# Designed miniproteins, single chains, part 35

Each design is a single chain, and the fold is of that chain. pLDDT is the mean over its residues in the fold that is shown.

## One batch from the design tools (miniprotein)

Design m1268
Fold by ESMFold2-Fast:
Structure m1268 (fold): chain A 94 residues (1-94)
Amino acid sequence: KAEEYRKKGLEALEKGDLETAADYFIKSADEYEKQGNYEKAAEYYDMAGRLYELIGDFEKAAEYFKRSADFYQKLGNTEKAEEYRKRAEELKKK
């Protein structure tokens, strides 16, 4: 499941469909979260956040950077968690 969503996300990126790519990366991250793979969940939520930032949807970008930060915190990677929370806060001010 997670891998299938990842492939669809990459295919959407190749076509320049950033919103569809973000949606598939979110679905991939959700599946990795269900598997307990918090590192990949964080990575794909980060990818979705970056894509929403490129689209100019700063509210969604902030939301998914926060999700990524929460998973880095669960992994004990406090430095990355703090970095992504700070980025999300900066985007909310836009």
Scores: mean pLDDT 84

Design m1269
Fold by ESMFold2-Fast:
Structure m1269 (fold): chain A 90 residues (1-90)
Amino acid sequence: SAEREAILAELEERIREIVPSLADEIIERVREILAAEDDPTLLTMRIADVFDEAIEELSKVLSPEEVAEIRGRLEEEIAWTHRRLRALAA
């Protein structure tokens, strides 16, 4: 739906701002998840797994403080996306 595409576009922009070095890879995987999954909870869990993998990669090159900040921002984006998708499914 147009609403789902808008949610994806906003999430993609936020990912590019939060994790520019891995944004394209994360966005590709998130798009695949959004195309394959309609349940907001399962979708959120799958996106969280992608973000956890990205955090593991970043932990190899960034400070613990920088990693914690990025993790927090990504968790906020997951929570926001979940709320918007639940509202759309209601």
Scores: mean pLDDT 83

Design m1270
Fold by ESMFold2-Fast:
Structure m1270 (fold): chain A 64 residues (1-64)
Amino acid sequence: SELEKLIIEYAKELAKKYAKEKLGAYEVEVEQVDDNTLKVTAKTPEGTYYGTFDLEKVEFTVEK
């Protein structure tokens, strides 16, 4: 639906903003890997961080 597309677009933008502002990322990739999960790859001067955003729980988790 149009609403689901807008929610996913907004979630991707929030994930990118978080990675840039909180992790100091100079490059951020956000990819939808399933209906409820976004994968975030953030490249920082300290190294690459991986995160996931759960669209059902509205939770962002950062892993290295």
Scores: mean pLDDT 76

Design m1272
Fold by ESMFold2-Fast:
Structure m1272 (fold): chain A 81 residues (1-81)
Amino acid sequence: EARFNLGNIYKNLGNYVEALKEYQKVIEESKSEELKAKAYFEMGNIYEEVGNIEAANYFYQKVVDEFPQTKFAEEAKEKLE
């Protein structure tokens, strides 16, 4: 949670490189499927903001495929339209 929150702070400041690093650490270190899904979803949102639609869709697809039972899977499916 603390590292995910740090990623959100960096994202809100527009520091996307540091935000992506913190989200990646959440994915590697967390035991929570919900928190990992949330981190992948936020990485997708960052790539969408910078106009890299291919990378954004990659991360949204990760949420759908690997975390289908999380609430973020529904949000990620909407993003893939």
Scores: mean pLDDT 84

Design m1273
Fold by ESMFold2-Fast:
Structure m1273 (fold): chain A 111 residues (1-111)
Amino acid sequence: SKEEEAKKLLEKGKEYLEQGDLEKAKEYFEKAIELGEGELKAEALLNLGIVYLSLGKYEEAIEYFEKAIELAKEGSKLRAQALQNLARAYDKLGETEKANEYLEKAFELAK
């Protein structure tokens, strides 16, 4: 099925990311995004954002993390991880107030 293929592509992308092969990781996550839907696509988008963050492409990383947040289920670990990485990208840009705001959202801190 497309979903099983997207899952395998996502897993392979994660293997390449762990090995530091950012080019192959990017390629496999992009393929997983094309075939995946819902939470699976959100996870692939999150991991593609992590690739861009590792490349120092912080604004592109932000766009992928925002897309992952839109698709991820509210209260999910995936959404919390996307918010944490979004905060990290803003911190790398020197946007300390935005970074703190997204960290608070990630941990469901009151106000």
Scores: mean pLDDT 88

Design m1274
Fold by ESMFold2-Fast:
Structure m1274 (fold): chain A 66 residues (1-66)
Amino acid sequence: MLTPAEKRVLGAIALAGRPLSVAELAERTGLSQSTVSRAVRGLVARGLVEAVRRGRTTLYRLATPP
């Protein structure tokens, strides 16, 4: 099962329907940016979330099934 932080971050991404930065995820979830960073790393490792680079910023979105 996902950690509580991973569940909150995944839910925020799904609800937003668009790629979100770590800062936006922290604001939406009430978690610190460091907690969000750890959660998104876990979600990317699980194949549930995909990292998308936009210039200098990295955004996170739901992964599409293979």
Scores: mean pLDDT 81

Design m1275
Fold by ESMFold2-Fast:
Structure m1275 (fold): chain A 62 residues (1-62)
Amino acid sequence: MLSREELEKELEEAEAAREELEKEIERLKADPSASERTIVSKETALGIVEMEIEVLRAKLEE
């Protein structure tokens, strides 16, 4: 069982990862040489991070 402090730290890290992935996806979509596979992989990673954020927020609220 993670402490509240550890959950808050993981949430900060997950939110930072989400912002970084969003920026990467935006850059890749602006780059005509970027592979569609690379973009889809980054979008999949973003979806996973968003789910982790939801779980961490739920644990911190209850």
Scores: mean pLDDT 81

Design m1276
Fold by ESMFold2-Fast:
Structure m1276 (fold): chain A 77 residues (1-77)
Amino acid sequence: SEESRERAERAAEAASKVEGVIKAFVIELPSGSFLVVVVAENEEAAQKAIEAMEKEGATFNGLTQQGDEWVASAVVR
């Protein structure tokens, strides 16, 4: 829905303001849900980004280390 898209964009924006976050973006899933993905330079920044996304109504999905970077994701339904 449009409301879910707006919530996902707000979650990405909130996460992007966290110190140590390199990039935050939204992916529309075939289900009509939105995946918010964050790339952070360390685990602390990734965890703070997750908290920022959850405050905007996203639900935690995953946290994984990819080389020297941390990738966090949250879902908006």
Scores: mean pLDDT 89

Design m1277
Fold by ESMFold2-Fast:
Structure m1277 (fold): chain A 63 residues (1-63)
Amino acid sequence: SLEEELREEGKKAAEAKAAGDYATAVAHAEKALELAKELGLPEEVIEAMEAQVERLRALLAAQ
């Protein structure tokens, strides 16, 4: 299901971030964001996820 895919992508993003692999973390976080939009999650949730993607991109750029 899309809900299971969303959870798995979010988990992979978190694990990659913890490992310092920000490129992989961004890729999974972006996939999770697309799935959340497809699921029609609330605007506040989408905004929070977009902010997290931008934060991860900033960390990647700083490497």
Scores: mean pLDDT 88

Design m1278
Fold by ESMFold2-Fast:
Structure m1278 (fold): chain A 85 residues (1-85)
Amino acid sequence: PVPPEEREHWERRRVITAYAVARLAEELLAEGDPRVDQSTLERARELIAANPPDPEQRRLADELVELTRREDLEGVERLLEELRA
């Protein structure tokens, strides 16, 4: 069991990550990348529908997507560490 204060931060990070994954999965699926599964995209969309992201969460998810597209692994690691706090 996660403490209530930690659970709020955990859920916020989970929503941001799910939104970023859904966006990346849609792009990879459109490109025909076999590494991306429709079920993964649907799971991410279900999480987003249950916990719709606020404007700040969308901004952070967009930043994560852009860093991933640029293959900026250091930037991705920094953003994920910020979300862990």
Scores: mean pLDDT 67

Design m1279
Fold by ESMFold2-Fast:
Structure m1279 (fold): chain A 77 residues (1-77)
Amino acid sequence: MLSPRELAVLRTLARAGRPLTAAEIARALGQSPATVTRTLRRLEAKGLVARDPATGTYSLTEAGREAVARALEEEAA
């Protein structure tokens, strides 16, 4: 299962609806960029986010979108 921090990062990307930098995600969550970058690396290793090396931005993969959708369904019920 995803940690609360991992889920918060994924939800931030889903709400934005666009690729975000680690700094933008850190600002949205009130966390340090270093903490968010560490979380993003774990999520990338799990295949839940993808990094664009040209822009340095992160986006949700299909698996990442599915994980967020399940969490949102649980909160909406």
Scores: mean pLDDT 80

Design m1280
Fold by ESMFold2-Fast:
Structure m1280 (fold): chain A 68 residues (1-68)
Amino acid sequence: SNAEKLIEKIKELAKEDPDIARTFGLMAAALYKRQGKVKEAGRILRALGEATNDPELIEYGKELEKKA
């Protein structure tokens, strides 16, 4: 699915440049939220947080997944 492809890209970007991964991942999650795809946005944010070692993003992503 599109969300799984975005998560794969985020993981690749995070290995080279965590700041670029954050920018890309946050924009992707915002787009999904705007489309009403809240659960997918949560998965993207959780994957971003895991790839960049950001506990706040992991928890926020989990919260969004529960609301969908």
Scores: mean pLDDT 84

Design m1281
Fold by ESMFold2-Fast:
Structure m1281 (fold): chain A 88 residues (1-88)
Amino acid sequence: SSEQRRKLEEAAELLEKAYELSKNPRAQELLESVRAAVRLFIERGLTPSADAVATLEALLEEAKKYSSPEVQEILEETAELLREVARA
């Protein structure tokens, strides 16, 4: 749906911001993996399954371990958007 696409695009924008604010190479690597996956869903007009979202959330949770509190907050917002996409 257009609403699911909008939320995926918002998640991609938050991931870009988190990536630019990140100073740790491990965080950047994990965030780039999540960004690539989200962009692929957008480009192909696909909605991620609950299992796909769970995988992306696990990567974001790992990235939080190498991230500042400000970046952690952005990643929590990103995870919430991805969960909302999967629930629709």
Scores: mean pLDDT 87

Design m1282
Fold by ESMFold2-Fast:
Structure m1282 (fold): chain A 58 residues (1-58)
Amino acid sequence: GPAKPKNFEELVEDAKKLLSAFDLTIPKESLAKFLQKEHGASEEEARKAVEEAYKELS
């Protein structure tokens, strides 16, 4: 079924999982677009989630 929009913490965790799987090689913009498309995040929320995930992992 269609995914429910995720909250910010869930978006950060999803971004962290993807970044860890790819050793931080995913471009931030591409990851943000993925979160928007797959999880129904806004552009601003997706961008902030990616930045937070990067900050926690790098």
Scores: mean pLDDT 74

Design m1283
Fold by ESMFold2-Fast:
Structure m1283 (fold): chain A 55 residues (1-55)
Amino acid sequence: LSDEEKEKLSKELKELTERAILAAIAGDLQTAQELAKRSREIGKILDEAGVEPKI
């Protein structure tokens, strides 16, 4: 993965994670689970590429 791709995926992961949390709080468990699953997939790709999430 290029540095630009890593940054793009990290940003996407953060957005999806925030959306999943908001959906869970709103009681939309189906949407929350779907978004969480996608976040997990992106997180796995970034972890495999040796990218630590920027806090």
Scores: mean pLDDT 77

Design m1284
Fold by ESMFold2-Fast:
Order: C-alpha cells, then sequence, then structure tokens
Structure m1284 (fold): chain A 93 residues (1-93)
C-alpha cells in the first residue's frame, strides 16, 4: 500500500501545483496559497510513504513527477509549487 499511497500523494502534489498556477493567473492569493500548501503536503506525504516502505526510488519518482508537472504548466507559481513538493518528497525518501 505504501507505493500506492506515494503515487496518490504525488498526484495530490501535481493538482496542488495546478491549483497554485490557476490562482496566480486569476490574482487569487487564497487559491494560490492553498494550491502551494497542497502541493507541499502531497510531496511530504509521498516522501514519507516511500521512506516507510524503504523505497528511495519511489520518493525520487514522486519528486521528479511533481517538478515536471510544475514545468508543464509553465507559470512561475506552478514551478515553485512543483519544486516545493519535489524537495518535500526527497526530504522524506
Amino acid sequence: SGEEEAERAAEEAKEGARAAAEGAAAGDAAAYTGGALRAIGGGLTAGLAARREGREDAGERAAEEAREAGEKLGTPAAKRAGEGAANAARGFA
């Protein structure tokens, strides 16, 4: 279940990065902040789940996917949220 938990948390991080990008584009500070916190929380959960299962590669995959999602959205807000999620995932894997 830990690998599935890490993958779900990585998906949460990607959606948080998207929400942050959309909030920034709309000038919605609350939506941006909520999205960024969701992205970081997802990254933390993914890294912790990977660490619990002793799977460093799962944490690194989650980190890379979060960063890539931010880059694909192309906004500075999304890139920052994705990088935050990636750093959080690596910190616990």
Scores: mean pLDDT 74

Design m1285
Fold by ESMFold2-Fast:
Structure m1285 (fold): chain A 58 residues (1-58)
Amino acid sequence: MRLARAVKDYVAKTPEELTLKKGELVEVLLEVGDHWLVVRSLATGEVGIVPKSVLEFL
């Protein structure tokens, strides 16, 4: 399981994106292009797309 942590708050701009709070842990499911990740929130179980720039890989 690939884990990452949100380094800042991120507010979803489309229905496909996931809103994250700074410090939230996510599981990285797959990469979409060079700048986006599909992740699952460990707190909520929600799945969505977020920019790689908002995550720090653990």
Scores: mean pLDDT 83

Design m1286
Fold by ESMFold2-Fast:
Structure m1286 (fold): chain A 60 residues (1-60)
Amino acid sequence: TEEAVRKAREIAEALVAGDREKAKELLTSIPGVGEEKAEEILSLPVPQASTRAAKAALEA
């Protein structure tokens, strides 16, 4: 949905800006994404973290 795409973009922008706290809040706001899954995504290099975050948002 457009809402999921918008959220994925916001997460990617937060990651690029180095705003890890905002990226984590956005990730945990996705239904089905818990604290551990968010930390796993955030531990990846930014390009891969952005890709996995987009997948999580689109699958929600």
Scores: mean pLDDT 76

Design m1287
Fold by ESMFold2-Fast:
Structure m1287 (fold): chain A 64 residues (1-64)
Amino acid sequence: MKAQIEEEIRESLARMSLSVAKIMAENGHIEEAKEFLKERIKELSKDPSLQDILEEAQKLLEEL
């Protein structure tokens, strides 16, 4: 139960990080968005429960 709630919070924060990267790219800060995504991918790879968000972050990095 406690682990499930913690996972939902971490997932929400990870999704917010992807939104921030998208906003940065849309405002012309593409290189900063790429560096931000690389750091997020590094952090997400340490949490196996966030594998789906990790895959989305990797795809977004490739699209930028």
Scores: mean pLDDT 77

Design m1288
Fold by ESMFold2-Fast:
Structure m1288 (fold): chain A 66 residues (1-66)
Amino acid sequence: MTREEKLAAVEAYVRELAEKLGLSDEDIDTLIRGVRLYLRQHPDASLEELIAAAKRAVEAMKKARE
């Protein structure tokens, strides 16, 4: 799986999960920016590691909005 394929998969996951949790478009954009930065800093991160990190970030943002 290429870096671009991993990024696309994680971005799709973040958008779907964040939309289900009722996060704003601005929050979704912030989360996606964070995913891009993380993958740039950790290019060898597995898809599973990226999904786990993204899930924690989305849940943390939702909790902060409560």
Scores: mean pLDDT 80

Design m1289
Fold by ESMFold2-Fast:
Structure m1289 (fold): chain A 80 residues (1-80)
Amino acid sequence: SSLEALLNRYIDSTAKVLKTADDASARLQLENLKGYLISVNKTDPAIGQAGIQRLKEIGEEIPSKKKLIDEAVKEFEKEA
């Protein structure tokens, strides 16, 4: 679906930024992505849940940002 394609592009773009961003910039990017993921999950929970699993995997691939990614995932799970 177009929604799935848009979400995947947003997640991939965010992951690229997280590799070079400082923690303040990383937090802002993750906050924006979290808000979008919550909106997607309300529209299509299967796509939203797939997106959050991809974000968890990115946390394992970028250890320097894992704490910030885990925080965003936890906040999503609380609000979704």
Scores: mean pLDDT 87

Design m1290
Fold by ESMFold2-Fast:
Structure m1290 (fold): chain A 80 residues (1-80)
Amino acid sequence: MELSPEELERLADLLIKAATYLKNKAIQKGDSEAVKEATELIKEAEEARRSGNQEKLFEIADKLLELFDKYFPGEEFVVK
């Protein structure tokens, strides 16, 4: 299924916000490894948005969920 340009932009924005939330949370907890992983996801999401790479955005979403489970088990993130 192909996303429209607007849908792709919205997905990228949501992923960048979620990865930024993870990074900020990791900084607050002093977890340098989680900060590194979140920073790379932000870069990858911005590149995928710029290139219109829908499949890469879905891969980033999966990685983001795995990182939340790995580094912050039992905590839930809220993006507003």
Scores: mean pLDDT 78

Design m1291
Fold by ESMFold2-Fast:
Structure m1291 (fold): chain A 82 residues (1-82)
Amino acid sequence: MEALELLRRAEEHLEKAEEAAKKGDVEKAIEHYREAVRAAQEAGELALTLPEEERREVLERAAELDVKAQRVGELIRKKAEE
């Protein structure tokens, strides 16, 4: 499913954003974070074209990923304040 593939790409970008933030590369962390948000948004838009059951699966996965995005965003903010 293309939407789930986009969510996997979003997760990869969140992982890269977290890694960059831990290394103090705030600019690179923000860049990857933005790419993750874009991929997740595109997955959500594609989900609207899917049957209800498949749409639910994509949206549930996106909700789990949003929790990770909140955590990574907080890390980036904290590192930018250092």
Scores: mean pLDDT 85

Design m1292
Fold by ESMFold2-Fast:
Structure m1292 (fold): chain A 69 residues (1-69)
Amino acid sequence: NIDKLIEALRNRDWETVEKVGVKLYLEGKTEIAELISEYFRKLKTAKTEEEKEKLVEELIKRLEEISKK
């Protein structure tokens, strides 16, 4: 599921990101769901494409770190 989430983020497939995020929350992986919500809020307030790209890359990196646990 985390790999599918990372792939969706790389493809800017926001619909899949939302669906996977909800599924992970229901599975009790609340840390991941909260992280997604935090970065979606930041993405909504981002004013430049460079800032948005940086936020997506940071989210992917943090998700990869969680997946190693």
Scores: mean pLDDT 78

Design m1293
Fold by ESMFold2-Fast:
Structure m1293 (fold): chain A 65 residues (1-65)
Amino acid sequence: AEELKKEAEELLKKYLEALKAGDYETARELQRQLHKVLEELEKVDPETAKELKEKLDREGTLAAI
């Protein structure tokens, strides 16, 4: 659980950095990896997974605009 949370947070950070850099190919790959980790995290810690999904939606929207 803790390892999945750290992996999701790191992937989220890299995803947002890729979006800000205009590297959409890398962002797409990182987004897919992030979704897989969040899906696994949701099975063991659904509350933390929800928090990270909300952060992704908020920060991802801001980075894409």
Scores: mean pLDDT 76

Design m1294
Fold by ESMFold2-Fast:
Structure m1294 (fold): chain A 95 residues (1-95)
Amino acid sequence: VEEFKKKLEEFALEQIREVLKIWLDPEYRKEKQEEIKKKYGLEDLVEGFKKEIIDKLQTEFKIPEELAERLAEAIVNLDIAKIKEIIEEIVESLK
């Protein structure tokens, strides 16, 4: 349980770093936008990146869709307090 929580927190931190890189680096934003368009057919970079996070949370962490969607939304909004809250909720659901 503690190891799962640590991996999920590390994943969230990695995604936060990606969001910051997308917002602060115009060249990286352009590259990521083209990647999302090719992979998901989406013009909206934020929606495409949310889908990528949701897919990974469901496939790698086996998190239910509703919790994965809520966590992805909190990550793209850089809502650290909400990210922490949702991770605790996910961990509690596994007890």
Scores: mean pLDDT 81

Design m1295
Fold by ESMFold2-Fast:
Structure m1295 (fold): chain A 61 residues (1-61)
Amino acid sequence: NADAARQLAIDYAKKGDEKQALFIVRALERAGLTDQARATAKELIPLAKNPEVKAELERLA
């Protein structure tokens, strides 16, 4: 379920696990859920503190 994956990614980012949050976005993209991956990436950008993770999320958004 894409909505559950999106919420899980946000929860990981809020806990400081930005790599796991990014992994979930990439998993959605690989599953062909491009719109859900893009929307999730956009929600994660303001939560990201790691510059490399933020740059990758901005590329995916």
Scores: mean pLDDT 84

Design m1296
Fold by ESMFold2-Fast:
Structure m1296 (fold): chain A 61 residues (1-61)
Amino acid sequence: SLADRLAEALVAFGVPADAARVAARAIAALPTAEAQKAAIDNVGRAYGLSDEQIAALKSLV
C-alpha cells in the first residue's frame, strides 16, 4: 500500500519506525495527491529530511 511504501522510505531516511508508520498512515488517508504531497513536505521538514528525500517520498504518490 502507499502507507507501507511511505513508512519504509521514512524509516530508510532515519525516521523512527513507530513515527514513520503513524505519519505514513495519516498521509495515505488524505483525499488528494496534492494534500498527500503537502503533508509529506510538512513531515519531511519536521524530521529534518533533505529536499531530495522529500522529493523521493512525493514520487511515491
Scores: mean pLDDT 89

Design m1298
Fold by ESMFold2-Fast:
Structure m1298 (fold): chain A 55 residues (1-55)
Amino acid sequence: SPELLKQTLLALIDKHKDNPKALAQLLAEIERALETASPEMQAALQEVKARIEAA
């Protein structure tokens, strides 16, 4: 579900917050997923993307 996806991705971001390469790859994967995501999934993915970009 969108909420579980968001929680999982946020946990991965926190785990890898000091690894720029891992964060860049996560951002690329989120961008790719956004191209085909449903509106509910887009909202969750956009929030996760914003958190990576704010770091």
Scores: mean pLDDT 79

Design m1299
Fold by ESMFold2-Fast:
Structure m1299 (fold): chain A 60 residues (1-60)
Amino acid sequence: SQEKISKAVGYTIRGIGALLDGNREEAAESFEKAAELYAEVYGEDDPLALKYREKAEELR
């Protein structure tokens, strides 16, 4: 849904902001939430869902 896509984009922006502030934990959580939303809309194998899940794992 458009609502879930908008929320996913919002979480990616929050994740980037958290990285700029040096907050890796907040960035990882934000990218995880974005990946979940992309997976719900497009499927778990969606490139965006996989990309943000990978980014979140790299930050832990």
Scores: mean pLDDT 84

Design m1300
Fold by ESMFold2-Fast:
Structure m1300 (fold): chain A 57 residues (1-57)
Amino acid sequence: SARLEAAKAAIDANREFLLHAYRTDPARYEEAVRGIARRYGVDPEEVRRYLEELAAE
């Protein structure tokens, strides 16, 4: 939970970059998802889920 909260904070801090990658560069997006997941020790699926929530509007 605390690690997932830290990962979400990192996603929020890099929101513009990550949403741009999500829309324009799938390889960059997948690399960023895995990088955040590894850094914070969370499941990549949790990182992807949060980013998809941010992008889904």
Scores: mean pLDDT 82

Design m1301
Fold by ESMFold2-Fast:
Structure m1301 (fold): chain A 82 residues (1-82)
Amino acid sequence: MKFEKVAGEGEVKVEKSEDGKTYRISNIGTEPVTVKITADKPTKVLVKRYKYGKLVSEKEITIDGEQEFTLEPGETLVITKL
């Protein structure tokens, strides 16, 4: 699974868990940023969105090819492979 900044002036930090199943993507900048996630095959994931450390949304999606997410300043996405 590949992660790319594709738009915006925000600053992105990406962290991978030791088991390789969970990714934490944070906008640590002051501007919005759009990140593209590319999967080599259709991959079911749990997406949790945090705003300043507080959980604001949780959803299950399938990434088939690529999926874009916009992160506002202070937002973190936690993406877990299912």
Scores: mean pLDDT 84

Design m1302
Fold by ESMFold2-Fast:
Structure m1302 (fold): chain A 110 residues (1-110)
Amino acid sequence: EELVERARVAAENMAEAFADPLSQPYAGDLARAMADTAREHPEVAEPIGEGLAKAAQHLTDENLPAFAEAAATVIKAMPDPEKRERMLELLRQTERGKKVADLAEEILKS
């Protein structure tokens, strides 16, 4: 669907944008907006999750909690357990992403 294609493009652009330090003040708000979209439209949860995982490597410590809440929300929105595990694996590819994954798993256990 057109929405799924747009989500993939947006996720790739988001990962690139987060490499810019000027994006950091907005990172938490953007992650929450993406998580809300995934909750409302589970069919785009996977591409949104991939984008969040790629963006996680560029986060400041201040943004880790908001990003972890967003990641947990996106993971819960995924219908397929294999895709949920895949997102956690992608997060763990970077040092910053591992911190997000650990926080997200704690939220998922709550």
Scores: mean pLDDT 78

Design m1303
Fold by ESMFold2-Fast:
Structure m1303 (fold): chain A 65 residues (1-65)
Amino acid sequence: MEKELKELAEKAVEAYKAGDTLAALEYAMQMVRKFGEEKALEALIEAGLSEEVAKALVTAAMQLL
């Protein structure tokens, strides 16, 4: 469980840094769907996103963007 969450977070961060916002959102959506909002937010911050960016991605993912 935690391993899949970590992998998705790392992929989301990589996509975001590459400018692929859509891919980053898709990974964030999977994280929220499978693990919930709080765990998705925590994992994105641990993977290297700022709290502001991580919150924005999680919020967008919850809106199914």
Scores: mean pLDDT 82

Design m1304
Fold by ESMFold2-Fast:
Structure m1304 (fold): chain A 73 residues (1-73)
Amino acid sequence: SEIEERLRAGDYLGAARLLEELARKTKSATLYVAAGEAYARAGDLERAREAYERALALDPESERARALLEELE
C-alpha cells in the first residue's frame, strides 16, 4: 500500500494527502480520521482539524474524531 509505505517512511504529509483523497472519494469518516491524524503528525494542524470536522459531518457519533478535534485546542 502506497499509504502504508509513506507512513513507514515518515512521509506523514504525503500519506495524509492520499488518505484525504481516498476519504473524499469513498465518503469514509474512518479515512478522514486517519487523514487528520497523519496531517497532525506532519504538523499541519489546520488540515487535521478540517479532516476531523469532515469525519464528524459523515459520522456525528465518532468519539474518536471528537476527541482528536478537542486535542487540537
Scores: mean pLDDT 88

Design m1305
Fold by ESMFold2-Fast:
Structure m1305 (fold): chain A 60 residues (1-60)
Amino acid sequence: MLTEEQKKLLKSFDKDGDGTLSEEELRKVRMFFPQFDKDGDGVLDEEEMKELEKLLKELL
């Protein structure tokens, strides 16, 4: 589960407030939430991005 501060950071990365993130914002998320980067390659796959968007929708 995300902390209150992590939830605030995640919402701040979604500048449009539409629940989607650009590739640059996803790169920042990887730094703050390494749990989403299971491969450790610095890239999120489509399923990980979909889960991240679900979390954003729940936080918004």
Scores: mean pLDDT 66

